# Designed miniproteins, single chains, continued (5), part 93

Each design is a single chain, and the fold is of that chain. pLDDT is the mean over its residues in the fold that is shown.

## One batch from the design tools (miniprotein)

Design m19221
Fold by ESMFold2-Fast:
Structure m19221 (fold): chain A 92 residues (1-92)
Amino acid sequence: MEAAIREAKERLEEVEKEAGETASENQKNLVDARTHADEMRKLAAENPELAKELMEQAATYMKQVLDENVAASRESIAKLKAAREELEAVLA
């Protein structure tokens, strides 16, 4: 019984660490996407005829990054839920 509880706790700790790494990567992706948007804004200023298209492309890229971050967050939440349920089952 003690071994099963310890193993379940270790799995939860590992999944919590992985979730933290996912959150850090998601934050970096948002920073990178903002940098890209800033670069597209500079290009739009230099090319007024293309400004609308450049800003629409930047918006599309930001949406893609947000959608990917949401998917990664959902996976982390599912893994955390599974690890917590395993620990609760062992404690019951």
Scores: mean pLDDT 85

Design m19222
Fold by ESMFold2-Fast:
Structure m19222 (fold): chain A 61 residues (1-61)
Amino acid sequence: SMREEAERAEERGREGFKRMSREVLEGYAEGLGRMAESTIGKEKGEEFLKKSLEKVEEHME
């Protein structure tokens, strides 16, 4: 039925958008992590990157 097709398309669309958004956010998080590494040192920069990626994952669930 048309409703089933619409629901299927919506689900696939959401999956695609979530995946693409995650990739974009991960790219930004990596950039910020490298910037932080240069400013506050490697160890603190790695921690910042890890926390940023964890927040991206939480938002994509």
Scores: mean pLDDT 68

Design m19223
Fold by ESMFold2-Fast:
Structure m19223 (fold): chain A 98 residues (1-98)
Amino acid sequence: SLLQELLDAIGRGDVEKIEELRKKIEEEVGKEVGGFYDLDTKLAYLLDETIELLRKGGVPAPISLEEARARGYVLSEEVFTVTLPDGSEVSVRLLLKE
């Protein structure tokens, strides 16, 4: 899935691929995609902040769901399952811009 490829690209620090995949997901969803929310950890990740951190040789830094909502994001109704490199599965929702 495009979301699987997006999370894989984040894990590799492939900023160009993250930007490409975000655009493709936005085309499918019909809304601006700000990031994703991890239902297991209860942490939100903003794509713009993730991209800037990765460009600086850093790692993704989470924010709270409350902070994401304060910035104008809402959760997708659809839940997506993504497989991590260790074979574990995580459930995520997209953060969509109002």
Scores: mean pLDDT 84

Design m19224
Fold by ESMFold2-Fast:
Structure m19224 (fold): chain A 90 residues (1-90)
Amino acid sequence: MTPEEQALREAFAEALRPGIAEATDLVWKAVEEGKITPEQAERILRRASEAARRKIDELGPPTSPEQAVAAGKAAADAFIEEVKRELEEL
């Protein structure tokens, strides 16, 4: 991996991380509140990860740091939307 590719991956990950952390906390709070089981939580997080991955595939590889940040935020949004959808179905 080139230093340029590494920088784009780091920008993407940094933009992605806060949204993933927030949505993950929402799922585990639902477990603590007795709304879902830990097994359901793992399933929701897996589906959310798949939604984020689909968004990344849709956008394609970023060619600039600005595109990497935008892709990370879009992937985080897809993750958050899937988590909220799954929790609202309960």
Scores: mean pLDDT 84

Design m19225
Fold by ESMFold2-Fast:
Structure m19225 (fold): chain A 103 residues (1-103)
Amino acid sequence: SLEKEIDDAMVQLARGVGKAGGPLSPEEARELAERAVRSKDPITAVSLLALLGAGASREAGEAAREYLLELADSKDPRVRRATAEAAEEMGLEELAEYAREKA
Protein backbone atom coordinates (compact mmCIF):
# COMPACT_ATOMS: atom_id res chain seq x y z
CA SER A 1 0.00 0.00 0.00
CA LEU A 2 2.65 2.56 0.99
CA GLU A 3 4.91 1.42 -1.87
CA LYS A 4 1.96 1.81 -4.27
CA GLU A 5 1.35 5.36 -3.03
CA ILE A 6 5.04 6.21 -3.49
CA ASP A 7 5.07 4.71 -7.00
CA ASP A 8 1.98 6.71 -8.00
CA ALA A 9 3.50 9.89 -6.56
CA MET A 10 6.77 9.36 -8.46
CA VAL A 11 4.87 8.79 -11.72
CA GLN A 12 2.95 12.03 -11.19
CA LEU A 13 6.21 13.83 -10.34
CA ALA A 14 7.83 12.64 -13.58
CA ARG A 15 4.77 13.65 -15.64
CA GLY A 16 4.67 17.06 -13.99
CA VAL A 17 8.33 17.65 -14.77
CA GLY A 18 7.77 16.71 -18.42
CA LYS A 19 4.82 19.08 -18.79
CA ALA A 20 5.59 22.12 -16.62
CA GLY A 21 9.09 21.82 -15.15
CA GLY A 22 8.76 22.11 -11.37
CA PRO A 23 5.07 21.79 -10.34
CA LEU A 24 6.21 20.59 -6.88
CA SER A 25 8.28 22.30 -4.18
CA PRO A 26 11.89 21.11 -3.72
CA GLU A 27 10.98 19.67 -0.31
CA GLU A 28 8.05 17.66 -1.72
CA ALA A 29 10.15 16.35 -4.60
CA ARG A 30 12.95 15.27 -2.24
CA GLU A 31 10.57 13.52 0.18
CA LEU A 32 8.94 11.55 -2.64
CA ALA A 33 12.32 10.50 -4.03
CA GLU A 34 13.63 9.46 -0.59
CA ARG A 35 10.57 7.33 0.14
CA ALA A 36 10.74 5.72 -3.30
CA VAL A 37 14.40 4.75 -2.87
CA ARG A 38 13.73 3.23 0.57
CA SER A 39 10.66 1.28 -0.57
CA LYS A 40 11.53 0.20 -4.14
CA ASP A 41 14.39 -0.31 -6.60
CA PRO A 42 16.87 2.56 -6.03
CA ILE A 43 18.11 2.37 -9.64
CA THR A 44 14.58 3.21 -10.88
CA ALA A 45 14.41 6.01 -8.30
CA VAL A 46 17.65 7.65 -9.55
CA SER A 47 16.32 7.55 -13.12
CA LEU A 48 13.20 9.40 -11.93
CA LEU A 49 15.40 11.91 -10.09
CA ALA A 50 17.34 12.53 -13.32
CA LEU A 51 14.06 13.26 -15.12
CA LEU A 52 13.01 15.59 -12.29
CA GLY A 53 16.32 17.46 -12.30
CA ALA A 54 16.43 17.87 -16.08
CA GLY A 55 12.93 19.34 -16.41
CA ALA A 56 12.26 20.87 -13.00
CA SER A 57 12.71 24.38 -11.65
CA ARG A 58 16.16 25.41 -10.40
CA GLU A 59 15.10 24.79 -6.80
CA ALA A 60 13.78 21.30 -7.51
CA GLY A 61 16.95 20.51 -9.45
CA GLU A 62 19.05 21.56 -6.45
CA ALA A 63 17.01 19.28 -4.16
CA ALA A 64 17.48 16.37 -6.60
CA ARG A 65 21.23 17.08 -6.63
CA GLU A 66 21.42 16.88 -2.82
CA TYR A 67 19.55 13.59 -2.88
CA LEU A 68 21.80 12.18 -5.61
CA LEU A 69 24.85 13.13 -3.53
CA GLU A 70 23.44 10.98 -0.71
CA LEU A 71 22.92 8.08 -3.15
CA ALA A 72 26.52 8.48 -4.39
CA ASP A 73 27.60 7.36 -0.90
CA SER A 74 25.55 4.13 -1.18
CA LYS A 75 27.37 0.88 -0.38
CA ASP A 76 25.79 -0.67 -3.49
CA PRO A 77 28.08 -0.03 -6.51
CA ARG A 78 25.10 -0.41 -8.86
CA VAL A 79 23.34 2.48 -7.11
CA ARG A 80 26.51 4.62 -7.30
CA ARG A 81 26.83 3.89 -11.05
CA ALA A 82 23.17 4.76 -11.67
CA THR A 83 23.66 7.97 -9.66
CA ALA A 84 26.66 8.96 -11.82
CA GLU A 85 24.58 8.42 -14.99
CA ALA A 86 21.67 10.43 -13.56
CA ALA A 87 24.01 13.28 -12.58
CA GLU A 88 25.47 13.34 -16.11
CA GLU A 89 21.98 13.60 -17.62
CA MET A 90 21.23 16.51 -15.29
CA GLY A 91 24.47 18.30 -16.28
CA LEU A 92 25.98 17.88 -12.81
CA GLU A 93 29.47 16.86 -13.91
CA GLU A 94 31.14 17.29 -10.51
CA LEU A 95 28.55 15.04 -8.84
CA ALA A 96 28.90 12.46 -11.61
CA GLU A 97 32.69 12.36 -11.08
CA TYR A 98 32.23 12.00 -7.32
CA ALA A 99 29.82 9.08 -7.78
CA ARG A 100 32.18 7.39 -10.26
CA GLU A 101 35.03 7.63 -7.70
CA LYS A 102 32.85 5.69 -5.26
CA ALA A 103 31.92 3.00 -7.79
Scores: mean pLDDT 60

Design m19226
Fold by ESMFold2-Fast:
Structure m19226 (fold): chain A 81 residues (1-81)
Amino acid sequence: SDEALAQLREFVDELVEEMSKLSDAQQLALLRAFLQLLREAPLEMLQFAVDHLLSLMEERNFPESLVEEARRLAEEALAEV
């Protein structure tokens, strides 16, 4: 539903904000945990969350290596659906 996607968007916004305050190693660990959790979600929600997460990370100038790892983990999660 549009309401569920809006809530997911707000959650991802807050997650990215909190990630920006952490060390690179902690950011990677949190990212892995989040993407692992998303594997249990419906495909539509997983695709939306991943697209929004990657967009925000690029917009907020996260390290390119971390964005690349996030993209790799996201592709792996999506391939299992």
Scores: mean pLDDT 80

Design m19227
Fold by ESMFold2-Fast:
Structure m19227 (fold): chain A 55 residues (1-55)
Amino acid sequence: SAADEQVRRIAETLETSLDEASRAEAKALVDQMLADPTTTQSQVIQALVEIQQKS
């Protein structure tokens, strides 16, 4: 869907600021979250920010 495409684009932008291990974790998390149709764009962004802060 268009919403999933937008989430992917935002995730890719955020991933460029992460180290290699955190980037792999972020990709796995985004894939897992997008597999759940109840997941919102805001939830995905929040999860990525948390990974960035911990990396």
Scores: mean pLDDT 72

Design m19228
Fold by ESMFold2-Fast:
Structure m19228 (fold): chain A 90 residues (1-90)
Amino acid sequence: EPVEVASDSEEDLEKAAEETYKKFESQVSPEDLAAAERMLALQDRYAAEGRLEEGRAELERLLAETPVSRKAAALAHYRRYKEELERKKK
């Protein structure tokens, strides 16, 4: 089902996202961010080996034992998103 896109400027949305993640960077500890990035790296490794289902189960188990802050997780995902955008550009 179509979702309303009220903004008529995509650059405003990108700017808002950058502003939000800059605030997260100031509030997230380096340790939390490193843990979040480690989780994403693990997920990427399982995906590369074609073990997506197994990787998902392992990530859920690890997150239950070592909870990562929501802001750190969002930051790690945002960094991955930016890297993918640059890769697609090529």
Scores: mean pLDDT 70

Design m19229
Fold by ESMFold2-Fast:
Structure m19229 (fold): chain A 76 residues (1-76)
Amino acid sequence: SQAQINARVQKILQDLQSSSQSVREGALTELLTLSQSHPEVLKSNEAVVKALQKLLQDSSQNVRNAAALLLQQLQS
């Protein structure tokens, strides 16, 4: 349901702000999986786009790479 998708997106947004690198990496992996079944999650959600843009400056290269990949999907 849309309500369940929205709840997952809110949890992902929370986890993307975690002080734990592994939690942020896990959230990006979940967002990638969710975007494959629900591409509207990336294309119509300003909060998701802003969070991904912020993560381009993350201390972790894995986090930066995943955020860049997801943002590229918005322009495809």
Scores: mean pLDDT 83

Design m19230
Fold by ESMFold2-Fast:
Structure m19230 (fold): chain A 72 residues (1-72)
Amino acid sequence: SVAAQRARAQQIIQWYEQGKLTLEQTAVLLAGLPLLSPEQKQLALQAWDTTDPAERQRLVDQVLAQVRQQLA
C-alpha cells in the first residue's frame, strides 16, 4: 500500500537522521522503495555504486530532500 511505502520511507529517513544507517545502507534501502520515481531510484543506485564518498553524500542528500518533500 502507499501508506506502508510512506511509513517505510519515513523510517529510513529517521534511522539515517539518528545515525543508525551508513550512506551505503541508506542508498540501498532508498533504491528498494517502490515509492520513488525512476529518476530518484537512478540517483539512489548511483549513490550505492559510486566509490566517491563525496558523490555518495551528495546523491543521498538529493534523494532524501526529494523524498522529504513528497512526504510533507
Scores: mean pLDDT 83

Design m19231
Fold by ESMFold2-Fast:
Structure m19231 (fold): chain A 115 residues (1-115)
Amino acid sequence: ELSPLEREILAAIEEFAAAIEDPEVRAAVERLAALFREAMLATPPERRDEVLRTLVEGLAGELELLAREHRWSKAELQQLVDLLERLLALLRSAGIRSPGLEALLERLRAEAAAA
């Protein structure tokens, strides 16, 4: 079974997917959620912290690619910022750092705040 932290990370990604208007982009995010779930379920408990750190940096890279390739509305950009803030808060509660998610959040906040 997934830990509470892993379940909350998965729920955050799935909630973000549901907010995406473009069905192709939504499907890509849903695929990321499914891959995260399968990877964590396949990981033995003693390796979960190691694998979670690796998966989180991979997720940061995939979200950065989606952010570059898709022309986001202001509302969708704000939803992505909200997702990144939630993911970072969850990871911090577990003592996990993600430089990739931190860098992506800073960049997207600048884009969303451009009035």
Scores: mean pLDDT 82

Design m19232
Fold by ESMFold2-Fast:
Structure m19232 (fold): chain A 64 residues (1-64)
Amino acid sequence: KIEVSEEQKEEAAKRVAKELNISLEEAQRLVDTAILVSNTDAIIMDEEVRKKVELAKKILEEVL
């Protein structure tokens, strides 16, 4: 399981928001979803949401 600090979550969310041109609030939700999926092995059924979550996961891994 990945352990992420609040500072790392904030940095990842800012990068996701900039990359996808979305609000910081939406980016925070994507980062939280990426952490959840990484820790629970859950599958995202929506293809568009899955692509955004995979990007958030990649950015989160770069911040870690």
Scores: mean pLDDT 74

Design m19233
Fold by ESMFold2-Fast:
Structure m19233 (fold): chain A 56 residues (1-56)
Amino acid sequence: PAYDGTIRLTEEGDKTVMEATVGNVTGVGVAEGPFMSRGALKAAVEAGEKAHANGI
């Protein structure tokens, strides 16, 4: 792939904690709702892309 990235989702109570790692840059976000919500996935992807752009 053009980049090496990992997205990790963790349930903490009624929230989803999203950790997106792209290369050597890690972004963390918290979203309301259960694991695998569309909002949580979108936020995780955006965090990862933003981290990659700023980390370059």
Scores: mean pLDDT 59

Design m19234
Fold by ESMFold2-Fast:
Structure m19234 (fold): chain A 72 residues (1-72)
Amino acid sequence: MKLSAEELWNYLKEKYGLDKDTLRALLGLPDVPGESEEELAKRVIARFDKDGDGTLDEEELAELEKALSGEL
């Protein structure tokens, strides 16, 4: 499974009920004034995307979820 920025954001909202500020804080990402939910999801993908294809595969998604589960 591979998730785009939009699909990743929808997945996290559905599964965890996260808003953009909570996701940003949990991952230690800096606040960017005027940033959209999709733009934040793109920053998250850039942090975990080892392939550079702009999507998260199953392994990269698992690493993201481990980072979130330490706070959730």
Scores: mean pLDDT 75

Design m19235
Fold by ESMFold2-Fast:
Structure m19235 (fold): chain A 75 residues (1-75)
Amino acid sequence: SEGKELARETFKKAVEWALKNNIVLTRGQARELVRTMESLGMTREEIIAFLEEARKKLTPENQAVLDEVIAELRA
């Protein structure tokens, strides 16, 4: 439970920081966040749910990057 919460908090903080600074996430950065969440014991389904929730707060450019990563997780 704590690992999932930490991963969610870390991702939300990264999203909020990116929005504040109008920074576009790279594909590498997005994949690195996914790997971190997997390392913390999150299932594929849980990661997809977090990414879908987080995308709502992102710029269109960053939404496109997350959409690509979500598609990779679903493949």
Scores: mean pLDDT 72

Design m19236
Fold by ESMFold2-Fast:
Structure m19236 (fold): chain A 75 residues (1-75)
Amino acid sequence: SPLQKVGQKVGEMSRRVFDVSRTQSVDATRRLFETFTKLTNETFEKVSEAKTEKEQLDIVKQFEEEVEREIRRVE
């Protein structure tokens, strides 16, 4: 299901965000988790509306790229 693909990537990226947060300030960690939550919610909405497997994969890939970009901003 589309939601399963998002759930798997969210779990993977959640671990990555948590690991990065260990070396960051409290304020940077809070901003990173707030942004991660926002991106996660937006991605679930987009994937729920996606009609093709290609669209679902593209949405999940964009989510991963956006989370990694936000990680780089706090590092």
Scores: mean pLDDT 83

Design m19237
Fold by ESMFold2-Fast:
Structure m19237 (fold): chain A 94 residues (1-94)
Amino acid sequence: SKLEQIIEISRESLQRLLELALANRDNPVAVAALLALGNILQEIIDLAKKGELTDEKIQEAIAIMREILATTPEIPEAAREIVEETIKRLEELV
């Protein structure tokens, strides 16, 4: 289902971002940004599980993730690529 795909995409991306946060523990700004992105993905998962996820809420989450990418140059390129791919996959489902 669409909701199951959104949950799977968000969980996969969250796990990858958490692994990158651990790999970048010496960069507190990068870690903070990665955890903020992870929290947005966790909220998408939680809303989807509650049946409260709307297309509008997905678009709001995408906008916030884009703002974090635009305003935090310390984000590792690997994490930037993960988030951009995640946004693209989520946009194809709304």
Scores: mean pLDDT 90

Design m19238
Fold by ESMFold2-Fast:
Structure m19238 (fold): chain A 104 residues (1-104)
Amino acid sequence: DPVERLIEEARRDVEKARQALKAGNKDEAKQYLMEAISALANPARAAGVTEAAQAFEDAYNALKSGNYTEAARYARQASEMAEKAGHTDIAEVAREVAKLAEEL
């Protein structure tokens, strides 16, 4: 399933971001979080959660601009939207992205 592959890629990028943060490499962590969010946008859209896909796009732009508080807020909103729609897999990865973005 192409959607499951993208969600799994996002999970791997989240783990790489966590490792980068533990090493003090915030630039590397930022790059992996951007990759994770990018991987989640199409799964959210394919699932019909268009508002979550938009929130992921907003989170990506916030990370790119260095607005980490806004990035975490948008990722958390996307997680809540995905969870309400029954897509717990997307929601769990988005929550971890939000948590790690707050550490940037």
Scores: mean pLDDT 89

Design m19239
Fold by ESMFold2-Fast:
Structure m19239 (fold): chain A 87 residues (1-87)
Amino acid sequence: SLEELLAEAEELLARARELIARLEAAIKDGDTVTVRELLAELGELFERMKELMRQLAAKDPALTTELVRLLVEMFEVASRAVDWLRE
């Protein structure tokens, strides 16, 4: 249902923001183990958000736009983390 999709979107948005903050903190602290674990969690979250966005695109374009904005932020943080790990 749309209600269930909206509830899941709110949960994924909150989780994504939390993971982004934790990943940035782990990079700052030099915690390579935590960075790798959080990158794996972000990867799983990307897949679920992709599926959810496909279902929402026709039903709620405004929420889909917010999810896209957050995906961009997640990609930027993940890219910085990957580059940091390669150094």
Scores: mean pLDDT 79

Design m19240
Fold by ESMFold2-Fast:
Structure m19240 (fold): chain A 100 residues (1-100)
Amino acid sequence: REEIKELLLQLENNAAVAASEAIANGGDKEEVEKKLKEIREILDETLEKIDAGEASPEEIKEKAEEVMKLFKELAEKFNVPKSLIDSAEVTYKKLLEKVE
């Protein structure tokens, strides 16, 4: 479970870096920060449930998919570099492999 938590935190870091790049590229700060907040809230709730022993593998997968959807929407709208999208996809794939 510690590896799953580390991957969720890495996914949060990927989102924060992407949000910073989106703002640097002229993205609306309020809109970018709102999307980042949504991602963080999902990840924080999932981490709390893991710590409580209440998170099922399917729930973790579902929440990670929701985070990746929000991340891609942010990245595509604000022209975030493909390398950052690819990095998040690698983290997400590793997370799915660990949740099995």
Scores: mean pLDDT 84

Design m19241
Fold by ESMFold2-Fast:
Structure m19241 (fold): chain A 66 residues (1-66)
Amino acid sequence: MAEELAGAAAKWAYEQGYSPEETLKVARAVLDVEADGLSYEEAAKRHGLSPETVREALEKAREILA
């Protein structure tokens, strides 16, 4: 479920030393990709992140949930 991936992505971001605000942006970007079907570029732009950060967060979230 998209919310589970967003939660796992937030956990990864927090462990990487992201601020609580940045961690929330990562979670929201992952939700935009998985729930709303946005591209990494669109989700990243929406939240002031790089597309690479969104892609990595989602890859790491999938690893956490595996």
Scores: mean pLDDT 83

Design m19242
Fold by ESMFold2-Fast:
Structure m19242 (fold): chain A 72 residues (1-72)
Amino acid sequence: SAAGELARRFILGELSPREFLEETRRRGVHVEAMRILARAAETRGYRPTEEELENPTPAFVSRVRALLNPAS
């Protein structure tokens, strides 16, 4: 899906937090993309709030990406 592809590119560092949020909104897949990030964050023991998912910030999505890519 478009949301899945954008989430993958973001997690791999191919999109900045701002670019990721702008592209998901531009393509109308913002809600689906946030759902993907929320599910992924929960696998690492972090549950996003409703406020974080409704109005995600660059800082929020950057924090989620850091949880998914722990320092080796």
Scores: mean pLDDT 82

Design m19243
Fold by ESMFold2-Fast:
Structure m19243 (fold): chain A 85 residues (1-85)
Amino acid sequence: SAEIEAALEAGRRALAARDLEGALAHFERAVKLAETLPRDHPDRRPVYEEVYTLAGLAVKEFPDHPAAARFRALRARAAELLRTL
């Protein structure tokens, strides 16, 4: 999906710019868009895996940032979505 790829790219760019609020919003959007796809859609797993990895990176690099708890929640959500795929 072009919309999912755009959201992931925007999230990656925001994270690189240290814009954690922007990165969080974009990664949450990517996950929500992927959840609207059919359960067996091939794009679901890569999106959840990437968000899981990048949310983990955000927590590792910015553990004391106010957004860290929300990145941990997003990472946990991505893990649950991968488990139920």
Scores: mean pLDDT 90

Design m19244
Fold by ESMFold2-Fast:
Structure m19244 (fold): chain A 59 residues (1-59)
Amino acid sequence: MEAAEKGAKEAEEAGKKGDGKAAARYGQLNSDLALEEGDVEAAEKADLRGAGAAGIAGM
């Protein structure tokens, strides 16, 4: 399962609704999960997308 990618997409949607903190948190949680599954690239993508969604919500 693409848990990190799924979490990143959910984080982006939360960010668009103005919930940047939830978006960033979902990204970090799924990044951690992807790292445990050995998907370093998926983890990095989740972190970046979560941070991006938080930026959109914050500005």
Scores: mean pLDDT 63

Design m19245
Fold by ESMFold2-Fast:
Structure m19245 (fold): chain A 67 residues (1-67)
Amino acid sequence: MLSQGQLLKKLRENLGLSQKEAGEILGVSQATVSRWERDEIENPYLKKFIELDIEAGVELLKEAVLK
């Protein structure tokens, strides 16, 4: 039902991340995250984001985003 971009957006929202924060974690620009969420370009990191939705991964990501 959801596109790959819509699924990425839901995973990002579940992690409490902005597009900019998600981009910083994945090593890409905010514009790239926005394009992925709009299905404008292929997203090779969707699987990685799913893996990061584990409790330990969420805590690690929050630390990385906050420095």
Scores: mean pLDDT 66

Design m19246
Fold by ESMFold2-Fast:
Structure m19246 (fold): chain A 67 residues (1-67)
Amino acid sequence: LEKLREAAETEKNPILQAALEAMLRLAEAGRYEEIPKVVEFYKPLLSEEEYKKLTELAEEALKAAKE
């Protein structure tokens, strides 16, 4: 979660920042199953590179859920 939090706080793109904040809120609430839906929702609004960053952080958050 720390990596996701840091990314949300330092992101300069407001759309990507909103997506990262949404994923962080879901992860903190234990709603990990909703994270892929956030990724899908923001996909058409992001560049390929931004989408890759979002998916990588989503996968790490989902992996952390198995602690």
Scores: mean pLDDT 79

Design m19247
Fold by ESMFold2-Fast:
Structure m19247 (fold): chain A 105 residues (1-105)
Amino acid sequence: MEAERRERERRFEELAEGVANAVKAIVKALKDPRLSREELAKKFREQGLPEIAEAILAGDVERLVEETLRAIRRALIEEGVPEEEAERIVERAREIVEEEREKEE
């Protein structure tokens, strides 16, 4: 029982870190002066993520983080992750993203 709990906790942290890394990569792309916001937004719109595209065009980092986490939560649920677990994963990822964002200021 305890070994299964530790394995579950490890997978949870791995997934949360993966989600946080994906969000951080998108935020980094938004902040990169060599990348066009219009081109970046177009790619997300083509992938069926118009809310993320709108956040990119607005240059709103806070909205971008929230819309990206919302999209990932939906994807996790569609792949069969229980809603409660998906919510916990994205909340943990939000904590990691917030901590890293404060460090970059």
Scores: mean pLDDT 78

Design m19248
Fold by ESMFold2-Fast:
Structure m19248 (fold): chain A 66 residues (1-66)
Amino acid sequence: ASPVVRAVALHDVRELLLEKGVSQEEADRIIAEIERTQDPELAKKKLLEAGVSEEVAERIGQALAS
């Protein structure tokens, strides 16, 4: 995926984390870690650790892998 498409997917992740009650500061940390690693499997793991459901984490991981 292009960097622009990846950025859009990460924006959706940020909003989802905020909706789940994750603080803006913590959501930004998780997103920065995902952007830094650029690994869909690590991104999925980080989202699961943050309390995101397996279904949502898998969907986001697939979007980042595309």
Scores: mean pLDDT 72

Design m19249
Fold by ESMFold2-Fast:
Structure m19249 (fold): chain A 67 residues (1-67)
Amino acid sequence: GSIQLNRDYQIALSEIQNIAYDGISTPVGESLSDDYRELVLWAEKNPEEAKKYVEQLRKQIEQQLKS
């Protein structure tokens, strides 16, 4: 449903943003879940792979939103 789509989109957007910012700073006022924290930590160790993942995620989100 629309609620689930909205949540998935929000999570994906937050992942993109936090992965991109992990090298500089994390967004203040946001609580990270354990799973999300591990993703961020992985992105810090593998920035190139993280960027590739982010690009694919962004493309999938846009295609789903367009449909």
Scores: mean pLDDT 58

Design m19250
Fold by ESMFold2-Fast:
Structure m19250 (fold): chain A 86 residues (1-86)
Amino acid sequence: SAAERERERRLAELKERLRAEYTPEFIAATKEAIEYLKKEVRPQLKTPEEKEGFDYLLENLEALADNSDEALERKARLILEAEENA
């Protein structure tokens, strides 16, 4: 349908915008920051609960620091869904 084609066009626009924002350089810098947190911050944590919470946060940050085509499409779909439900 015309509505489905317009939705696909909007999704492609959002994905290209995200690709411009989530550059390889930005992702590399973000991954370096994550490695710093693992190396310098995680060893300072005192309890198993703090370490588990920190590890969960790192997993979420690593998922955000993904500029693969699939990850950008997932991010774009979330934005589009939020726009459609506003």
Scores: mean pLDDT 84

Design m19251
Fold by ESMFold2-Fast:
Structure m19251 (fold): chain A 63 residues (1-63)
Amino acid sequence: MELEIGELLGEAKKNAEAGKLNPALSEELSKEVAELLKTYEETHSLEDMRKIVELIREALEKK
């Protein structure tokens, strides 16, 4: 994939730990991303891929 989902997930976790996300939300967000990844693996849908990327990007930018 041209988008390195693993790298984006790493960045999201890093930023959550740095306090950009509430610690409680960090676990919830990781669970949501994992579920989206599982769905993408089953459907191979570009829409699911887009949702994952968007969710991670939003999380990285949120205070």
Scores: mean pLDDT 59

Design m19252
Fold by ESMFold2-Fast:
Structure m19252 (fold): chain A 77 residues (1-77)
Amino acid sequence: MEVLEKIKDEKEFLDYLRNHDREKLQELAQKYGFKPELVDKLLEVWDSLPEEERQAGFDLEKENLDKAIENVKKKLE
């Protein structure tokens, strides 16, 4: 049950990035132990990605949320 919830949350995380739903991103960040202020940086870097990379490059697996954040961080550096 918890694993299915995490997969759902990871898919919703990408949808919230696409929709710029800062409030829901902060809720997910708190749920998984990430700092809420990271959300603003995630949105900034997400917006810098080409649309093709946003749509094709994020085939999510079970570590999806951490991978998505890691990929976004790499674009920040």
Scores: mean pLDDT 63

Design m19253
Fold by ESMFold2-Fast:
Structure m19253 (fold): chain A 95 residues (1-95)
Amino acid sequence: SDSDELMGELLYEAMLGRMEGLSGKEILSRMVSLLRDKLIERGENPEEIQRLEDEALEALENDDFEKFIEIVERVFRKYYPDKVEEVIRLFRNSI
């Protein structure tokens, strides 16, 4: 499924970031950018998606990981509701 493909790509991005020695914040930032690109590519509203990315990256910059996770959960509830719990575990494990 499209949601399974996205989860595989997010996991791969997290693994590559770890291999490169990136910080958790750098890994999470790359995962957010991948998610943005996938949502825009499939025809979601670019202005809405950009606002969500900006909000998530601001939370990361401020070390507000709970707000960051809340934003990720909100995005997945709307666009990938079958993957909410799985993605939250992946993102928390990348912190």
Scores: mean pLDDT 87

Design m19254
Fold by ESMFold2-Fast:
Formats: C-alpha cells, sequence, structure tokens
Structure m19254 (fold): chain A 80 residues (1-80)
C-alpha cells in the first residue's frame, strides 16, 4: 500500500476528509505527503491517547519506514 492510500485511511480513522486528487499533482508530491502524514499521526495521538513518533523523527525516515509507521498506527487504532 502506498503512502497516499495509508494517509487517507488514517485521515478517515481520525474523522478527517479524504484528500482529493483533482488539484495540481505538485501539491501531492512525496515531500507534501510526508508532512501531511506527520500531521495526521499527531492528530491520531491526541484523539486516541496513543504515542507513535515525533514529527521531526518521522520526517527523517525512509519512505518504506514511513509506510510501516502509518500501517502500525492504523492497526493500533483499529485494536482499540
Amino acid sequence: MDLFTLLNELRKLVGLDELDLTGPSSYLTYQNLKYLAAKVLKIAEEKFGLSFIKPEDFLKLLIEDQIKVLQEAIEAIKKL
């Protein structure tokens, strides 16, 4: 599963609207997606009382590790 799909799944779990691809693709580059993912992880931590990773540490990860963190966060929320 790609970073965008996982970001939208996590957005749904925290009660946010899905991201729309009808806008300029430049706004949905990997750089923008990782910052949006870090923001949604923080919202999930606050909403569910969980702790995953600091935003600055998440942004230092390789894309495969960022995907893994999002998958683990989604699974943790679903187990509540």
Scores: mean pLDDT 75

Design m19255
Fold by ESMFold2-Fast:
Formats: structure tokens, C-alpha cells, sequence
Structure m19255 (fold): chain A 73 residues (1-73)
């Protein structure tokens, strides 16, 4: 199981590389391992704030997360 710190670290690395698809993959992996949608959303938003992600990238990530959220309910 991925830890909260490992999740944030992997998200930070993906964000630094501009790899939005990898961000989506990490999010799905955490959800599949039993994290709640709310918990994953909070961790993702924290990582994005820490890295000061630009508004366009933040919007694309939010859109991807909404698609994932609909699959997981």
C-alpha cells in the first residue's frame, strides 16, 4: 500500500515533469489500494499547492480527477 508521503512524493515528481497522465495513474493506484476520493483529493491539492502548479495544469488535473471520481463514485 502506498503511504501518504509516498503518494505526495510521486505526485510532486509527476507534476515537475508535466506528466498529467502519470498523475492520473498514481491517483487511480491510491484509490485501488483503498484510499477514499476525499483523501486522495486533499493529498493531490496539497502537493499542487506546495509545487505552485500553474492554473492551466491545475485545471487539467482537476478535469482528470472528475473523470476518475465518476468511475469510483
Amino acid sequence: MISKEEFKERIREALKNGDIDKVAEIVKEALDQGYSLDEVRELLQEAMRELKVDPETARKIAEKFLEIEKEYK
Scores: mean pLDDT 80

Design m19256
Fold by ESMFold2-Fast:
Structure m19256 (fold): chain A 78 residues (1-78)
Amino acid sequence: SRERALVAALLDQQARELAAAKEALADNPTAVSRLEALEAEVRRLRDQVLAGELSPEEAMARATAIGREFRAILAEAA
């Protein structure tokens, strides 16, 4: 569906942002560990969305929560 494709695109964007943040914060092991945990969540969520196991609405809610956690990690690392 259109909505499923949009959620997948959002998750792909989140994966790219997490990878870039890990490179930028490579000297901060606590931040890297937390970012790796979020990368694992994004991968699982993307797989579930593509397998049709989650509604687009539930996937968006989880992606939004991942975004909040990501911002918290960046704020704590600054």
Scores: mean pLDDT 86

